# Ledger of designs, part 27: designed miniproteins, single chains, continued (3)

Each design is a single chain, and the fold is of that chain. pLDDT is the mean over its residues in the fold that is shown.

## One batch from the design tools (miniprotein)

Design m8965
Fold by ESMFold2-Fast:
Structure m8965 (fold): chain A 58 residues (1-58)
Amino acid sequence: SIEELAQRIAEEIQAIAERTGVSLPTAAARYVSRLGRDVDAELGEALSLAYQRVLAAQ
């Protein structure tokens, strides 16, 4: 589901931030850059939800 995908993405963003010491927006930007240009509508929605979850957890 989109919610399960969003949770996995949120965990990856948090892991990048924790591991590298960068801010959450920077970690999110790095995650997105690794995905390239093949982001469909569902993945885009999951990315938005994941980022909201990451910010809410802070």
Scores: mean pLDDT 77

Design m8967
Fold by ESMFold2-Fast:
Parts: structure tokens; C-alpha cells; sequence
Structure m8967 (fold): chain A 88 residues (1-88)
């Protein structure tokens, strides 16, 4: 969804990606592109996010795509990841 792509792009921009790179990567992640998912995991790892939090984020993404959690619950997981990176 456009809301998911926008939220993911905002998250990636907060971590230092350009607006254009963030949107491209966010679109691939939202579409379930394996290369985009792998690139996102590597980028988050490079920013100091733990393997546990990377896994939690991808599980939350799939739960959102399945309609099991709200966009706001997914946003909370992204914000927790941002706070972990700030502490690293």
C-alpha cells in the first residue's frame, strides 16, 4: 500500500538514505522483493540494529501485510528500531 511505502521510506530517510533511495528500497520491501529485503537487512545491520530487532521488524512487516496488526503497531516497531540505533 502507499501508506506502507511512505512509512518505510520515512524510516529509511531517518537512517540517512536519500529520499529517492529510501522510496525505491521501501517499494521493493513492500512488494516482497528478496533483493530489497536483503539490502534493507544489510543496511540496518550497518546502522547497528541487532539481529533480533531486524527479525522483529520483518515479522511485524509480514503481520501488517496479512492484516494482523495496524499500521500504527508497525510504526511502533520501526520507532523501537530507531531508538536502538540511536543508543548504539
Amino acid sequence: SDELIELLAEFLRSLGLSPEEAERLARGVAEGDPEALARTAAFLRSKGLSEEKILELFIALERYKLGLISLEEFRKVLNEALEEIKKA
Scores: mean pLDDT 88

Design m8968
Fold by ESMFold2-Fast:
Structure m8968 (fold): chain A 59 residues (1-59)
Amino acid sequence: SVEEIKEKLEKEARELIEELAEEQDVSVEDVIDALAEYAVENNLTVEQIIEELKKFLES
């Protein structure tokens, strides 16, 4: 569910999400919401999202 993905993102990817939120000038909550919806729409795991976030931030 979207809620389970949000909880896992908050727990496992908080630091990366804070970095992205600051870079994009949006709230952490907005980033978590967007990533959770993206995961559900694209049938992605939280681990895959974390991998993509690391790749994006290292670019």
Scores: mean pLDDT 81

Design m8969
Fold by ESMFold2-Fast:
Structure m8969 (fold): chain A 68 residues (1-68)
Amino acid sequence: AAAAYAAALARFKELHDEAVKRGTSFGDVLREEEARDPAGFKAWRDAVSQHGRDGAAELRAELEAQAA
């Protein structure tokens, strides 16, 4: 369980770093990733949600807000 969550966070960090590098919003990069690999994106979301719903939701909202 922890390994899937750690992998999801690492991927989230990679996408955030890519958004910063490209000078675009994190939301745009997330949208592109979801379009490119919908199944992988869903699995990633499910892993984050399973680890701790409230904390994971807050983290996602904070990172998306910072990318806006």
Scores: mean pLDDT 70

Design m8970
Fold by ESMFold2-Fast:
Structure m8970 (fold): chain A 99 residues (1-99)
Amino acid sequence: GSLLDEAIAAYRKALELDPNYAEAHNNLGAALLDIGRLDEAIESHKKALEIHRALGDRHGEATALNNLGGALSSIARLDEADPLYEEALEIFRALGDRH
């Protein structure tokens, strides 16, 4: 829809100003998934994951893994999605159990 297209344009503009803005990559991926641009959604979620990993942001990494898994599941790549969900769950458990 037009509102979702406006959101995509806004996220793309944010990423022109800050290409390492992981939350904008994540939100862009989610919006692209909603309009059926599956390959671009996967690429955006992979970028968010890469940024969170580089920063050592474990919570952001787990969220990005879960979102990437969701995008892959949407195109029936379940064998690729499942290990991403498992890795995200292990990170969330480790964060919840810290100690």
Scores: mean pLDDT 84

Design m8972
Fold by ESMFold2-Fast:
Parts: sequence; C-alpha cells; structure tokens
Structure m8972 (fold): chain A 70 residues (1-70)
Amino acid sequence: SLDQLEKDRDIIIEALNENPELAEEFEEAMNELMKLVSPEEVLKLAAELIKKGKSIEEVIEELKKLTEEL
C-alpha cells in the first residue's frame, strides 16, 4: 500500500540521516537489487532489516548478497 511505502521510506531516511557517509553505497546496493525485484519489495526488505536492529553497513551487505544470489 502507499501508506506502507511511505513508512518504509521514512525508516530508511531516518537511518541514513544517522549514517550520511553510507548513503551513496546504500543507494547503489538498492538500485542493483531493484533491477531484479520490484522497488516496493526492496524498500520493504531494507526497512524490515533496519527495524530488526541491523546497521546500515549490515543492510548494504544483505542487499548485495541477495543481488548476487538472484
């Protein structure tokens, strides 16, 4: 839903504001995965990992791993 998409984006933006030096690498990892799965699924996955307490560095690594496995 649109409401869920907005919430997922807000979670990601807040986490990136705390780690601005990682924002570019995070965006690259997101864009690579978005070539294989929908943008909505990628945003949801990233937000869920952040909500589980993973660092931005750990989220980037998980996204890269998924891209390589698909």
Scores: mean pLDDT 83

Design m8973
Fold by ESMFold2-Fast:
Structure m8973 (fold): chain A 63 residues (1-63)
Amino acid sequence: MGIFQVLKDTGDLKKGETFTKVELGQRYLGLSRAEAAAMRSDELAEELNNKGIPVKLIGEEAE
């Protein structure tokens, strides 16, 4: 599972915070845990950045 780092303060997220793919998918994309886990990390990052949530994938399979 991908680990993402927030690149800039946005909404309730702070620069430097790290979140799992599932947490971000559920919180910001309205996905179920299973749907978020099944989505590719690069696709999730693109969707979040398109919504103004700047994140970068920093690790894989860490959770």
Scores: mean pLDDT 76

Design m8974
Fold by ESMFold2-Fast:
Structure m8974 (fold): chain A 88 residues (1-88)
Amino acid sequence: AGSVGGGTLTSGGTGTLAATGTAPPGAGLAVRLRDAAGVNAGGGPLQPDGTAPVAVRGPAGTYTAELVALQADGTEVVLGSGTATIVA
């Protein structure tokens, strides 16, 4: 189980979201942004302090932020989600 805090990010910039989750052994944790159509609009790795610097590629709008565990074999598990707002 995991969670991603909401936040406000700037389109074309880098911002920070808070996330909490436990990775399986050998997996990394990352946050990704998805629009209403499910298209990837940015992301970044979860740091040990519970913050994720996310690079934003989408236009202004409301996005789903997902916490993802990516295993060494390429298996991906969504652990939790939140809402992020992108501003111009």
Scores: mean pLDDT 78

Design m8975
Fold by ESMFold2-Fast:
Structure m8975 (fold): chain A 88 residues (1-88)
Amino acid sequence: SALEKAIELLEKAKKAAEEGDMEKAAEYIREARKILEKESSKDQRLYLAADSLDFLIKAIEAGSMSKEQAITALTELIEGLEELKRES
């Protein structure tokens, strides 16, 4: 499903961030955001998730977010999307 693909991309983003590759992490976050944005009409939580990912991308690009902060935010978003997937 589109949601499963978005979760997979966010897990790849988390792994890239853990490896210190914040540029690659941001690329995976952008891909996940595009998927969630297209699906946002199905559930308000998908819209909120896409908005959260936009904030993450901007914070990473501005250098205002540490590796640990990015990993924590990605972990929380993945957990939220996995919960939504179980409800669907």
Scores: mean pLDDT 85

Design m8976
Fold by ESMFold2-Fast:
Structure m8976 (fold): chain A 87 residues (1-87)
Amino acid sequence: SPIERARARIAAIVERYRAGEISVEEALEQIEMITGILLVEAGRYDLLEEFAKRAREIIERYKAGELSPEEAVERMVELAEEVLARV
């Protein structure tokens, strides 16, 4: 399904981040993009608005030094999984 493909792509990004192949900023951006694209394709603009707001909060907390790189990636994955489960 499109949701299962999005989850697989997110998992691949997390593995690339853990392998040191991409930065935390690149990982967060790619997870946000994959999730956002799927929500648009699903016509779930309500979930897109909620997701964008909550993703921004994670990114701002990371920039403020309140979250480690690993915590920021984990929270973004958890948020993506939560909203994708509601599609």
Scores: mean pLDDT 91

Design m8977
Fold by ESMFold2-Fast:
Parts: structure tokens; C-alpha cells; sequence
Structure m8977 (fold): chain A 115 residues (1-115)
């Protein structure tokens, strides 16, 4: 069973940059894709970015050019770099790992507030 632990989050000023990470703590050998989802207040949870273990990336249209996802196999980490933060980026961000069997594991979420 895959397990992950997220880090980052907190309160940030508009125009600043933020890095969110998660580390796979169990079941890393099963993981084929690492991603991030977010849920804004009053909205449904939606996809932000994904990266495969081979480095192929997918981004939601609204974050293209502002957010960059990366993966470090040696550290077993996925990193989401968010530049030029806007108040609209305020959300709970969830790390997600997808296994070769199509099973999905999601983190507990990290709150990001932009003021």
C-alpha cells in the first residue's frame, strides 16, 4: 500500500513563490505517476499537475506557465513550485500517487492561504 507525507503550506503574500512537496514513505515501487489536486472554498476538487516516473508532465490550463511539477526518484519526492501567487490560489492542496494497478493514494492535504 502506498503512503505519502506532504510538506509546505501556510500563509503567503500575493506575488510570492511557494514550494509544496510530498514524499512517498511506503510502496514507492508501485508508483507510476505523482500529482497534485486542490480544492478551493465552495468549489469541487480539481487536478493541478501530474508527472510520470519517466518525467512526462500534465498541467491544468489555469496553472500552465505559473506552476511547475517535478519528481526526484532518489528522494522519492514530488515537488510543486508555484510562482506569482494570487489570492485565487488559496486552497487545500493534496498530493496524489497512482500505482501500476490504477490505485490512487491521496495525502491528508496542506492548506495554502494567499493574502
Amino acid sequence: MVKLVESGGGTFKEGSSLTLTYTITSGFELVIELGWWRQKEGEEKKHVASITINGATTYAEEVKGRFTISYDASKKTSTLNMSDLKKEDTAVYYGEAVTILGEVTEGEGVKVTVV
Scores: mean pLDDT 85

Design m8978
Fold by ESMFold2-Fast:
Structure m8978 (fold): chain A 81 residues (1-81)
Amino acid sequence: SGEREAAIRGAEVGLRAAKESGAEKAAEYAEKALEAAKAGDFEKAYEYALKGAEAAREEGASSRAVGGLSGAASAARNALA
């Protein structure tokens, strides 16, 4: 295991970096992905993390925000396999 912990960590990193970048939409999706991952809802964690990564790119957030959210999405997807 470790998929839940990886999804949580990725979402936390993404959320912090999105907030530091002023990427409001990415931060909103990152918060939703984090809560879903903590609840064990990996389908929603995956969906929100993907939307967060897209929003982070569109809002010009740091590569750390995009990377954290993409990592959270990958971990959530792995938890569903």
Scores: mean pLDDT 87

Design m8979
Fold by ESMFold2-Fast:
Structure m8979 (fold): chain A 64 residues (1-64)
Amino acid sequence: SELLEKAREALRAGDLETARELLEEALKQTSDPEVQHILRSALAVLDTSPAAALAGLEEALELL
């Protein structure tokens, strides 16, 4: 997914605002409950643990 790839790049760059917007948009476009759960978890920890958010995003990319 282009949105998730861009969100991953934003997280690696430390741009948390852009990453949040892209993750929220990806969440609106997915109907897979497992991917939705991973994306919500990434959003929940984005500000406190960007590394954990990145790991969850990479897991979601493997499922798509």
Scores: mean pLDDT 81

Design m8980
Fold by ESMFold2-Fast:
Structure m8980 (fold): chain A 82 residues (1-82)
Amino acid sequence: MTPEELLEAVKQGIKRAEEFIEKIKEEGSLEEAAEAAEKAVEQLRELARYLREELGNEEAAKLAEEAAKRFEERAKELKEEL
């Protein structure tokens, strides 16, 4: 996998996670949506570490870290709405 292919795979994964959380929220489960967002944060931070340390892909790692921050903020907002 090239660095460019890795970057695209990370972008697609982030988009799918966002869509999944939105579907849970649409079903009326704010608590489950918040939990899904928190899980995404954990997974994205682990992914960023793997991308940086194992694969040497700093650009993809930063993308995953930025996504983790966005999901963390969203999880907090969802919890405040509970």
Scores: mean pLDDT 82

Design m8981
Fold by ESMFold2-Fast:
Formats: sequence, C-alpha cells, structure tokens
Structure m8981 (fold): chain A 62 residues (1-62)
Amino acid sequence: GEVEEAGRLGREGAEAAARGDLETAERHLKQLEELIATSKDPAGRVTARAGLGEARRVIAEQ
C-alpha cells in the first residue's frame, strides 16, 4: 500500500543520501513529494513526510 511504498522510498532515499549518492536521493525525494501532493491516504502522507524530512536532514549533513 501507500504507507509501505512511502516507507521504502524514505528508507532508500536516506540510505542513498548517507552514502553520498545525491542523484538517487533526489529522485526518491521527488517521488515522496509527489506522493504527499497527490495521495488521499493520510497515513501514507505522514509516512512520506517523515521519510522526506529524514533524507533532507542527511543531505544537509553532507
């Protein structure tokens, strides 16, 4: 479901950012932002926002 997909995107995005793969991280961030913008599932949107925030924090530490 959307919660599971948002969780996967957030985790993979943060992992990419942590290893310095900013292009992959940015692609995952874009997908999370799109999910937040288009999703009708509140739980999916909350999960996506959490993943987006964590990945952005890791990128900012680079």
Scores: mean pLDDT 81

Design m8982
Fold by ESMFold2-Fast:
Structure m8982 (fold): chain A 76 residues (1-76)
Amino acid sequence: GKEIEELKKEIKELEEKIKELEKKIKELKEKLKKAEGEEKKKIEEEILKLEEELGILEIELGVLKVSLKNLETKAE
């Protein structure tokens, strides 16, 4: 039972971190629409870095969700 509780906690923490990154990316994309020249390039580079971090976290979340499903299936 404790392994399921720990995985649920880790999943929740990752989901919250993913939501914060998605919010930052959305805010930067709105700024990008109004930006020109060097400022535009800076924002594009920041978006790329955050999208890369988001991709890594989404993979980690997927792995944890599969682990949770496997543990819950064995508990039935």
Scores: mean pLDDT 83

Design m8983
Fold by ESMFold2-Fast:
Structure m8983 (fold): chain A 78 residues (1-78)
Amino acid sequence: MTLDELEPEIVRAFAEIALAIAKISGEVTDLVLKQIERAAEVDPEFALRLAEDALSIAVKQGDEETAKRLEELIEKIR
């Protein structure tokens, strides 16, 4: 595999790990948001699913700013 072939797989893996940490901690950090944004560049359908899960976490936490950013990202991916 070339680096171009590996990069989408690595980006998806990091986004998935970041979301898993967010689910365990109950907090969506800026790092989690950036990993989902990167995943949207390589796999929009995968990133949409992660963004919807992250939005659920942000809403439960009461993080209105993060929830709004995730809603904007979801609309942009669609």
Scores: mean pLDDT 78

Design m8984
Fold by ESMFold2-Fast:
Structure m8984 (fold): chain A 57 residues (1-57)
Amino acid sequence: AEEQVEGQLKVIEEEAKKDPQKALELAKELKKLATELDKELADKVNEEVDKIMKEAE
């Protein structure tokens, strides 16, 4: 689960540089998945996604 989340975060980071809209959709799916697994993991995912999207803009 955690390993899969890290893999998805890397994919989102790559997509954010090429297609920010697609990256946002992937981020929403990951946030939903993380929330269902663990609240602390969801908070971490939200923080990392926000950083990635901010840097891509």
Scores: mean pLDDT 75

Design m8985
Fold by ESMFold2-Fast:
Structure m8985 (fold): chain A 64 residues (1-64)
Amino acid sequence: MKLVATTDLSPVQLAALKRDLEEAFPEAKVTVDGNTITVEAPDEELAERIAELLQKAGAKVERV
């Protein structure tokens, strides 16, 4: 399952969030491009947990 999150975070904050997501969810593939974070999760349950964390960080999350 793929998630696309748009953020208003600085590059430093985005790098920290990417690191935190990779540490918490090593099964997920996390990529950052500009102000957008894309997450590829192997299952829907993991994707929902990641979406909740991204939303708590202030991101706008789309499920694709």
Scores: mean pLDDT 80

Design m8986
Fold by ESMFold2-Fast:
Structure m8986 (fold): chain A 60 residues (1-60)
Amino acid sequence: HMTKEEAIEYLEKLIEELRKQLAAETDPVVQRVIEHEIKRAEEALKELKETGEIPDLSKL
């Protein structure tokens, strides 16, 4: 079982890695995909912090 704290750390690390990928990416189509993934992860993190409910991380 993943704890809320572990899920928060996972999402924060995922967002950091996606931001690094975005900074290195030159293809505008791929940049848009990464930006969408960052937004979903940030929304999931916000909801997790507000509700305490762990989202289905496999769908991000």
Scores: mean pLDDT 80

Design m8987
Fold by ESMFold2-Fast:
Structure m8987 (fold): chain A 84 residues (1-84)
Amino acid sequence: MYSSYRRMSDVLDDRISQDPDNPQTYRGRGRVYLRMGDPQQSITDYNRAINLGYVPDSQDYQDLSQAYRMMGDYDMSDYYYQMS
């Protein structure tokens, strides 16, 4: 009865525990949090991935735009939407 996103989040949490400096895993979990309706955690994980050297693609910018919109930060949402 729990969504596939919850299961994916648990797997990604385990991977982060094993390799906390892997930017790809944070990017993946950020996307999962967004799909689960947790924009704050999504933004936190995307920012961590970027700080670890990840370069966002068009889909990542769309996801960041959506996350900021869900938080009511329309200026940041528009900024990332223009980058997508």
Scores: mean pLDDT 83

Design m8988
Fold by ESMFold2-Fast:
Structure m8988 (fold): chain A 80 residues (1-80)
Amino acid sequence: SILEEAEKTLEEDVKELEKLVKELGLEENEEIKKALEELKEAVKKALEALKAGDEEAFKKALGEAQEKAAELLKLIEELS
């Protein structure tokens, strides 16, 4: 189902970013920790909206998650 596929994709994307942070040795950086926490919260909200069948809320939360992922990637580039 679309819900199951979207849930797995978002969860896998977060895991890949966590793995990247660990591989780069950035897991103790406070800015990276905060950005990861904000990303995880945004993804959680997106998944909750998706499970509730609220397409409007899902699209908004997904947009927030994408913004947080971009912020995290920018921080990784700046700190590398």
Scores: mean pLDDT 82

Design m8990
Fold by ESMFold2-Fast:
Structure m8990 (fold): chain A 66 residues (1-66)
Amino acid sequence: SAEIEELVARAREGDMKAARELVERAAELYRQGKFEEADEIARRLAEATGVPAEVVRAEALKWAQS
């Protein structure tokens, strides 16, 4: 979505608030059982920040369990 694309662009520029919002959105999708959509957000955030995708995914899953 355009909203996710804007957040990804901001995270790429070092906006930690945008990065956290993407983690929270992925966490909500994991809570809903929408694993494919959540994994796609985690992958895009990983690509934007240079953080490994498995690290982003683990953080989102941690938030999903909270």
Scores: mean pLDDT 85

Design m8991
Fold by ESMFold2-Fast:
Structure m8991 (fold): chain A 109 residues (1-109)
Amino acid sequence: MKEEIKKLVDEIAEKVREELRKQAGVDPATADAIADTLRNLILRALGLEVEVPKADSPYQTVAASPLSPKEVARRLVDRLREAGLVSPETAQAIDALIDGDIEKAKELL
């Protein structure tokens, strides 16, 4: 199941990348950066982020974010939708993934 969810997150990130690349004025590098950031945020929201401790000591107070990963991901999706950079269908698929609705996300892809 976790592998399927990761694969679905990868698929939605690819879809975002493709849609951003089709937009006039969006550089491929920028599209890749946005898609990669969104992938990491969705994985975090689903509790699937990297579990391995960093190479250095984990005994340090490194805060990931003052906002939950779900909140950060939702805000990013909202901005992309408002800017017209992704389709409503893609935004809905991301929202479904953030909420853990794997079935709905698959249907929208």
Scores: mean pLDDT 69

Design m8992
Fold by ESMFold2-Fast:
Structure m8992 (fold): chain A 77 residues (1-77)
Amino acid sequence: MVEELLKKAEEALKAGNYVEAARLYSEAGVLLAKTHPQKAVSLLVATAIIAIAAGSEEALKILKEGMEEADKVIEEN
């Protein structure tokens, strides 16, 4: 469930696990893209901020993949 993903993302962020936090926020964003596209965009933006702040190429890759997947879902519907 999206709420559980967001809770885990917050826990990962507090623990300094930026890659895992980015992964969870991105996954939540993709899941919400069909039902709550505005919130999905906000979550992907949060993933971008985390990736940039952490300087993590892996987190940036996760963001790009999540954005591409969410865009396809939004464009389809």
Scores: mean pLDDT 76

Design m8993
Fold by ESMFold2-Fast:
Order: sequence, then C-alpha cells, then structure tokens
Structure m8993 (fold): chain A 68 residues (1-68)
Amino acid sequence: SLAEKLRELARKYKDKDPSMSRYFEIMADFVEEAKGQEKLTPNQKAQLLNVKNTVDLEEAREELEKAG
C-alpha cells in the first residue's frame, strides 16, 4: 500500500535525514486517515496525488541506481 511504501522511505531516511524520516511517517499517517474517510476534500485528493508521485519517483530512483 502507499502508506507501507512511505514507512519504508521513513526507515531509509532514518540515518541519513531524521527530519525527512519523520515527514514520511506523517505522510503515511495522513494516507491511512484519508483511506478511512467516506469522502475526500479536493485538498486531500491533491495531497494524495503528490504523495503517490513522491513514492513513484523514489521507486524509479532506486530502480535506476540498481541497474547502474
């Protein structure tokens, strides 16, 4: 899930940047809260799209680094 991927990013950044790690944990909490809502506000939809895009970019970066 998106929240699980954010928690993985938080673990990766824990040693490198503890502030970013905390930020990813906050984003994961937001995603989990939003998932439980019956209706999402336009602002919540925009934030979820931004969060998904951030995760997609990090996954693409890891794939490129692994490929060489």
Scores: mean pLDDT 77

Design m8994
Fold by ESMFold2-Fast:
Structure m8994 (fold): chain A 77 residues (1-77)
Amino acid sequence: MELLKKAEEAEKQKKYEEAARLYEEAGLEYFERKDYRSAAEAFQKAAEMYRKAGDEVSARRMEGLAYSARLLAEKQE
């Protein structure tokens, strides 16, 4: 997924706000496709990046989305 690669590159460059947005977009795309496991992983990375950027509000929002996606992944069978 191109968004994940761009997010990883931004993270490596310590562009945490940009990395967070890219991980969030990747998570939303996975969630729309019902790939809840990948969505949860992307949202968790977005939360980590938002926290490194000093955006605790967005980090908590992403943690909530990651939790919801993880629960949905467990129920998919």
Scores: mean pLDDT 87

Design m8995
Fold by ESMFold2-Fast:
Structure m8995 (fold): chain A 58 residues (1-58)
Amino acid sequence: MEELRREGERRREEEIKRGMERVRKASDGTPEETERVGQEEGRRYRAVVEEDRERLER
């Protein structure tokens, strides 16, 4: 179980980094595009967190 928790934490950290990088790239565009990308990345991050939670329940 501890290994699964560590793996989940690392996955979340990587997703945060990727999300921030995508938002930064989008910020070179329009404010509307940046907001849209931010919302999309927020959804992706929540999905990763939920997947980790389900794995820990198994």
Scores: mean pLDDT 72

Design m8996
Fold by ESMFold2-Fast:
Structure m8996 (fold): chain A 96 residues (1-96)
Amino acid sequence: SEAEEFYRRLQEALERGEDGPLKRRAETVKAMALAIDAVGEMLDLYFAKKKNDEEAIKQAEERLAEVRRQAEGSPEMKALVDKAIEEFEKEIEKLE
């Protein structure tokens, strides 16, 4: 995923400095990147549903499921992703 590639590139840059604070910072950035990916996939799903594009709906649902799966790596990441999804659903409802 884009979040995993972003995390890997950031991790390479930060690991050259080898300390615990840098590692925790990389984990926080990964959680933020996953939350952003989740919002992006929800936006894609919203437009796919408006267009009644069954293939695009399925692809967006599969990508969102993958982001959720990656977030399961920690309770903190899962909570952040779930919160981002919930807040974005509220914003989408305002557009309807």
Scores: mean pLDDT 76

Design m8997
Fold by ESMFold2-Fast:
Structure m8997 (fold): chain A 68 residues (1-68)
Amino acid sequence: SLSLEEVLAQLEARMDELIATVPPEQREAFRATRDRLLAVVREGWEKGLPPSELRARIDALIEEAILA
């Protein structure tokens, strides 16, 4: 099983790989979204949210970021 810190580290690493493929001028906005996503995952884990609820919060954050 993975700890919260291991999950967050893996998620951050994967998102950083994606950010590296984005043009430099867009990377700041993507890093801000990454940081918000990591915070949502941490909060959801610490509160013991079910995976379905955590997924819904992540999806809502991504939707807000795309629609902004």
Scores: mean pLDDT 78

Design m8998
Fold by ESMFold2-Fast:
Structure m8998 (fold): chain A 58 residues (1-58)
Amino acid sequence: ADAYVAQGEAYFARGDYAGAASYYQQALKIDPNNERARAGLARAAEALGDHATAARVR
């Protein structure tokens, strides 16, 4: 899970929100209780305008 979270954070930092969201989703498939991945996915989804995905992880 940690490797996917780190990749998600790297993609988010460079403005690739779609890439970030993908990696955070992979982290959550491995560890659904990973709060960092859930928070990261919510932020990436909001940046993309995907409020349904953002709501799901809150």
Scores: mean pLDDT 75

Design m8999
Fold by ESMFold2-Fast:
Structure m8999 (fold): chain A 65 residues (1-65)
Amino acid sequence: GKAADLAELDAFSERLAAGIRELQADPTVSPEERRARLRELKAEFEKESGTKIAYGGFVSAPAPA
């Protein structure tokens, strides 16, 4: 059900957050490379969630008005 779908999205967002924390904690990564990786992580999250979970969770997009 919806709760299970949200749990999967939540697990994905936790992995994303963990990746960001590891990237920030690594002082050997250049600022430029860190920026590039952050952009890629955010783009992947947007693609997977459909739209940064704009509705406060995983939501099916309704038909346009």
Scores: mean pLDDT 63

Design m9000
Fold by ESMFold2-Fast:
Structure m9000 (fold): chain A 63 residues (1-63)
Amino acid sequence: MKLYVTVRIEYDEEKKKYTVTVRVLDENGNLLDEITATFDSLEEARKALPKLVEELIKRVKEK
């Protein structure tokens, strides 16, 4: 089974916060799982990203 990972980082100008959304899709474009987390800085978001991606992929594969 082929898995596609998409990552979106959004900045909220009013709240001055970064929202990270990680999604795992199958080869037909079906959403298998997603995780969203909010951070006060881009550096915090960047540091958290590998763990979020790894845990989400592991969760999808273990189903």
Scores: mean pLDDT 81

Design m9001
Fold by ESMFold2-Fast:
Structure m9001 (fold): chain A 94 residues (1-94)
Amino acid sequence: HMEEVDRLIKEGVEYGKKAAESAKQGNVDEAIRYAEKMGEAFERAARLAPSDEQRTRVVDAAVEAGKLVIDSAKGNPQAIEAASRALERALRAA
């Protein structure tokens, strides 16, 4: 399960970067879609994490990725809401 968790964390971080880039470009629909994929990846990683240490690592990565999207979405309430929802999803699963 460790290799799966690592892969999902990497996937979540990459979707977070794509969401942030889309938000910076004003592509709200793309930013929302990538933020949702980010949340799904981190939620799955948290559920599969075999230890508290691994769950904490997932949460830390999700918080960092979520902050990146929120910061990049300044003045874009739909993208901010999507990123916040994705982060909440990851936190609830951990």
Scores: mean pLDDT 83

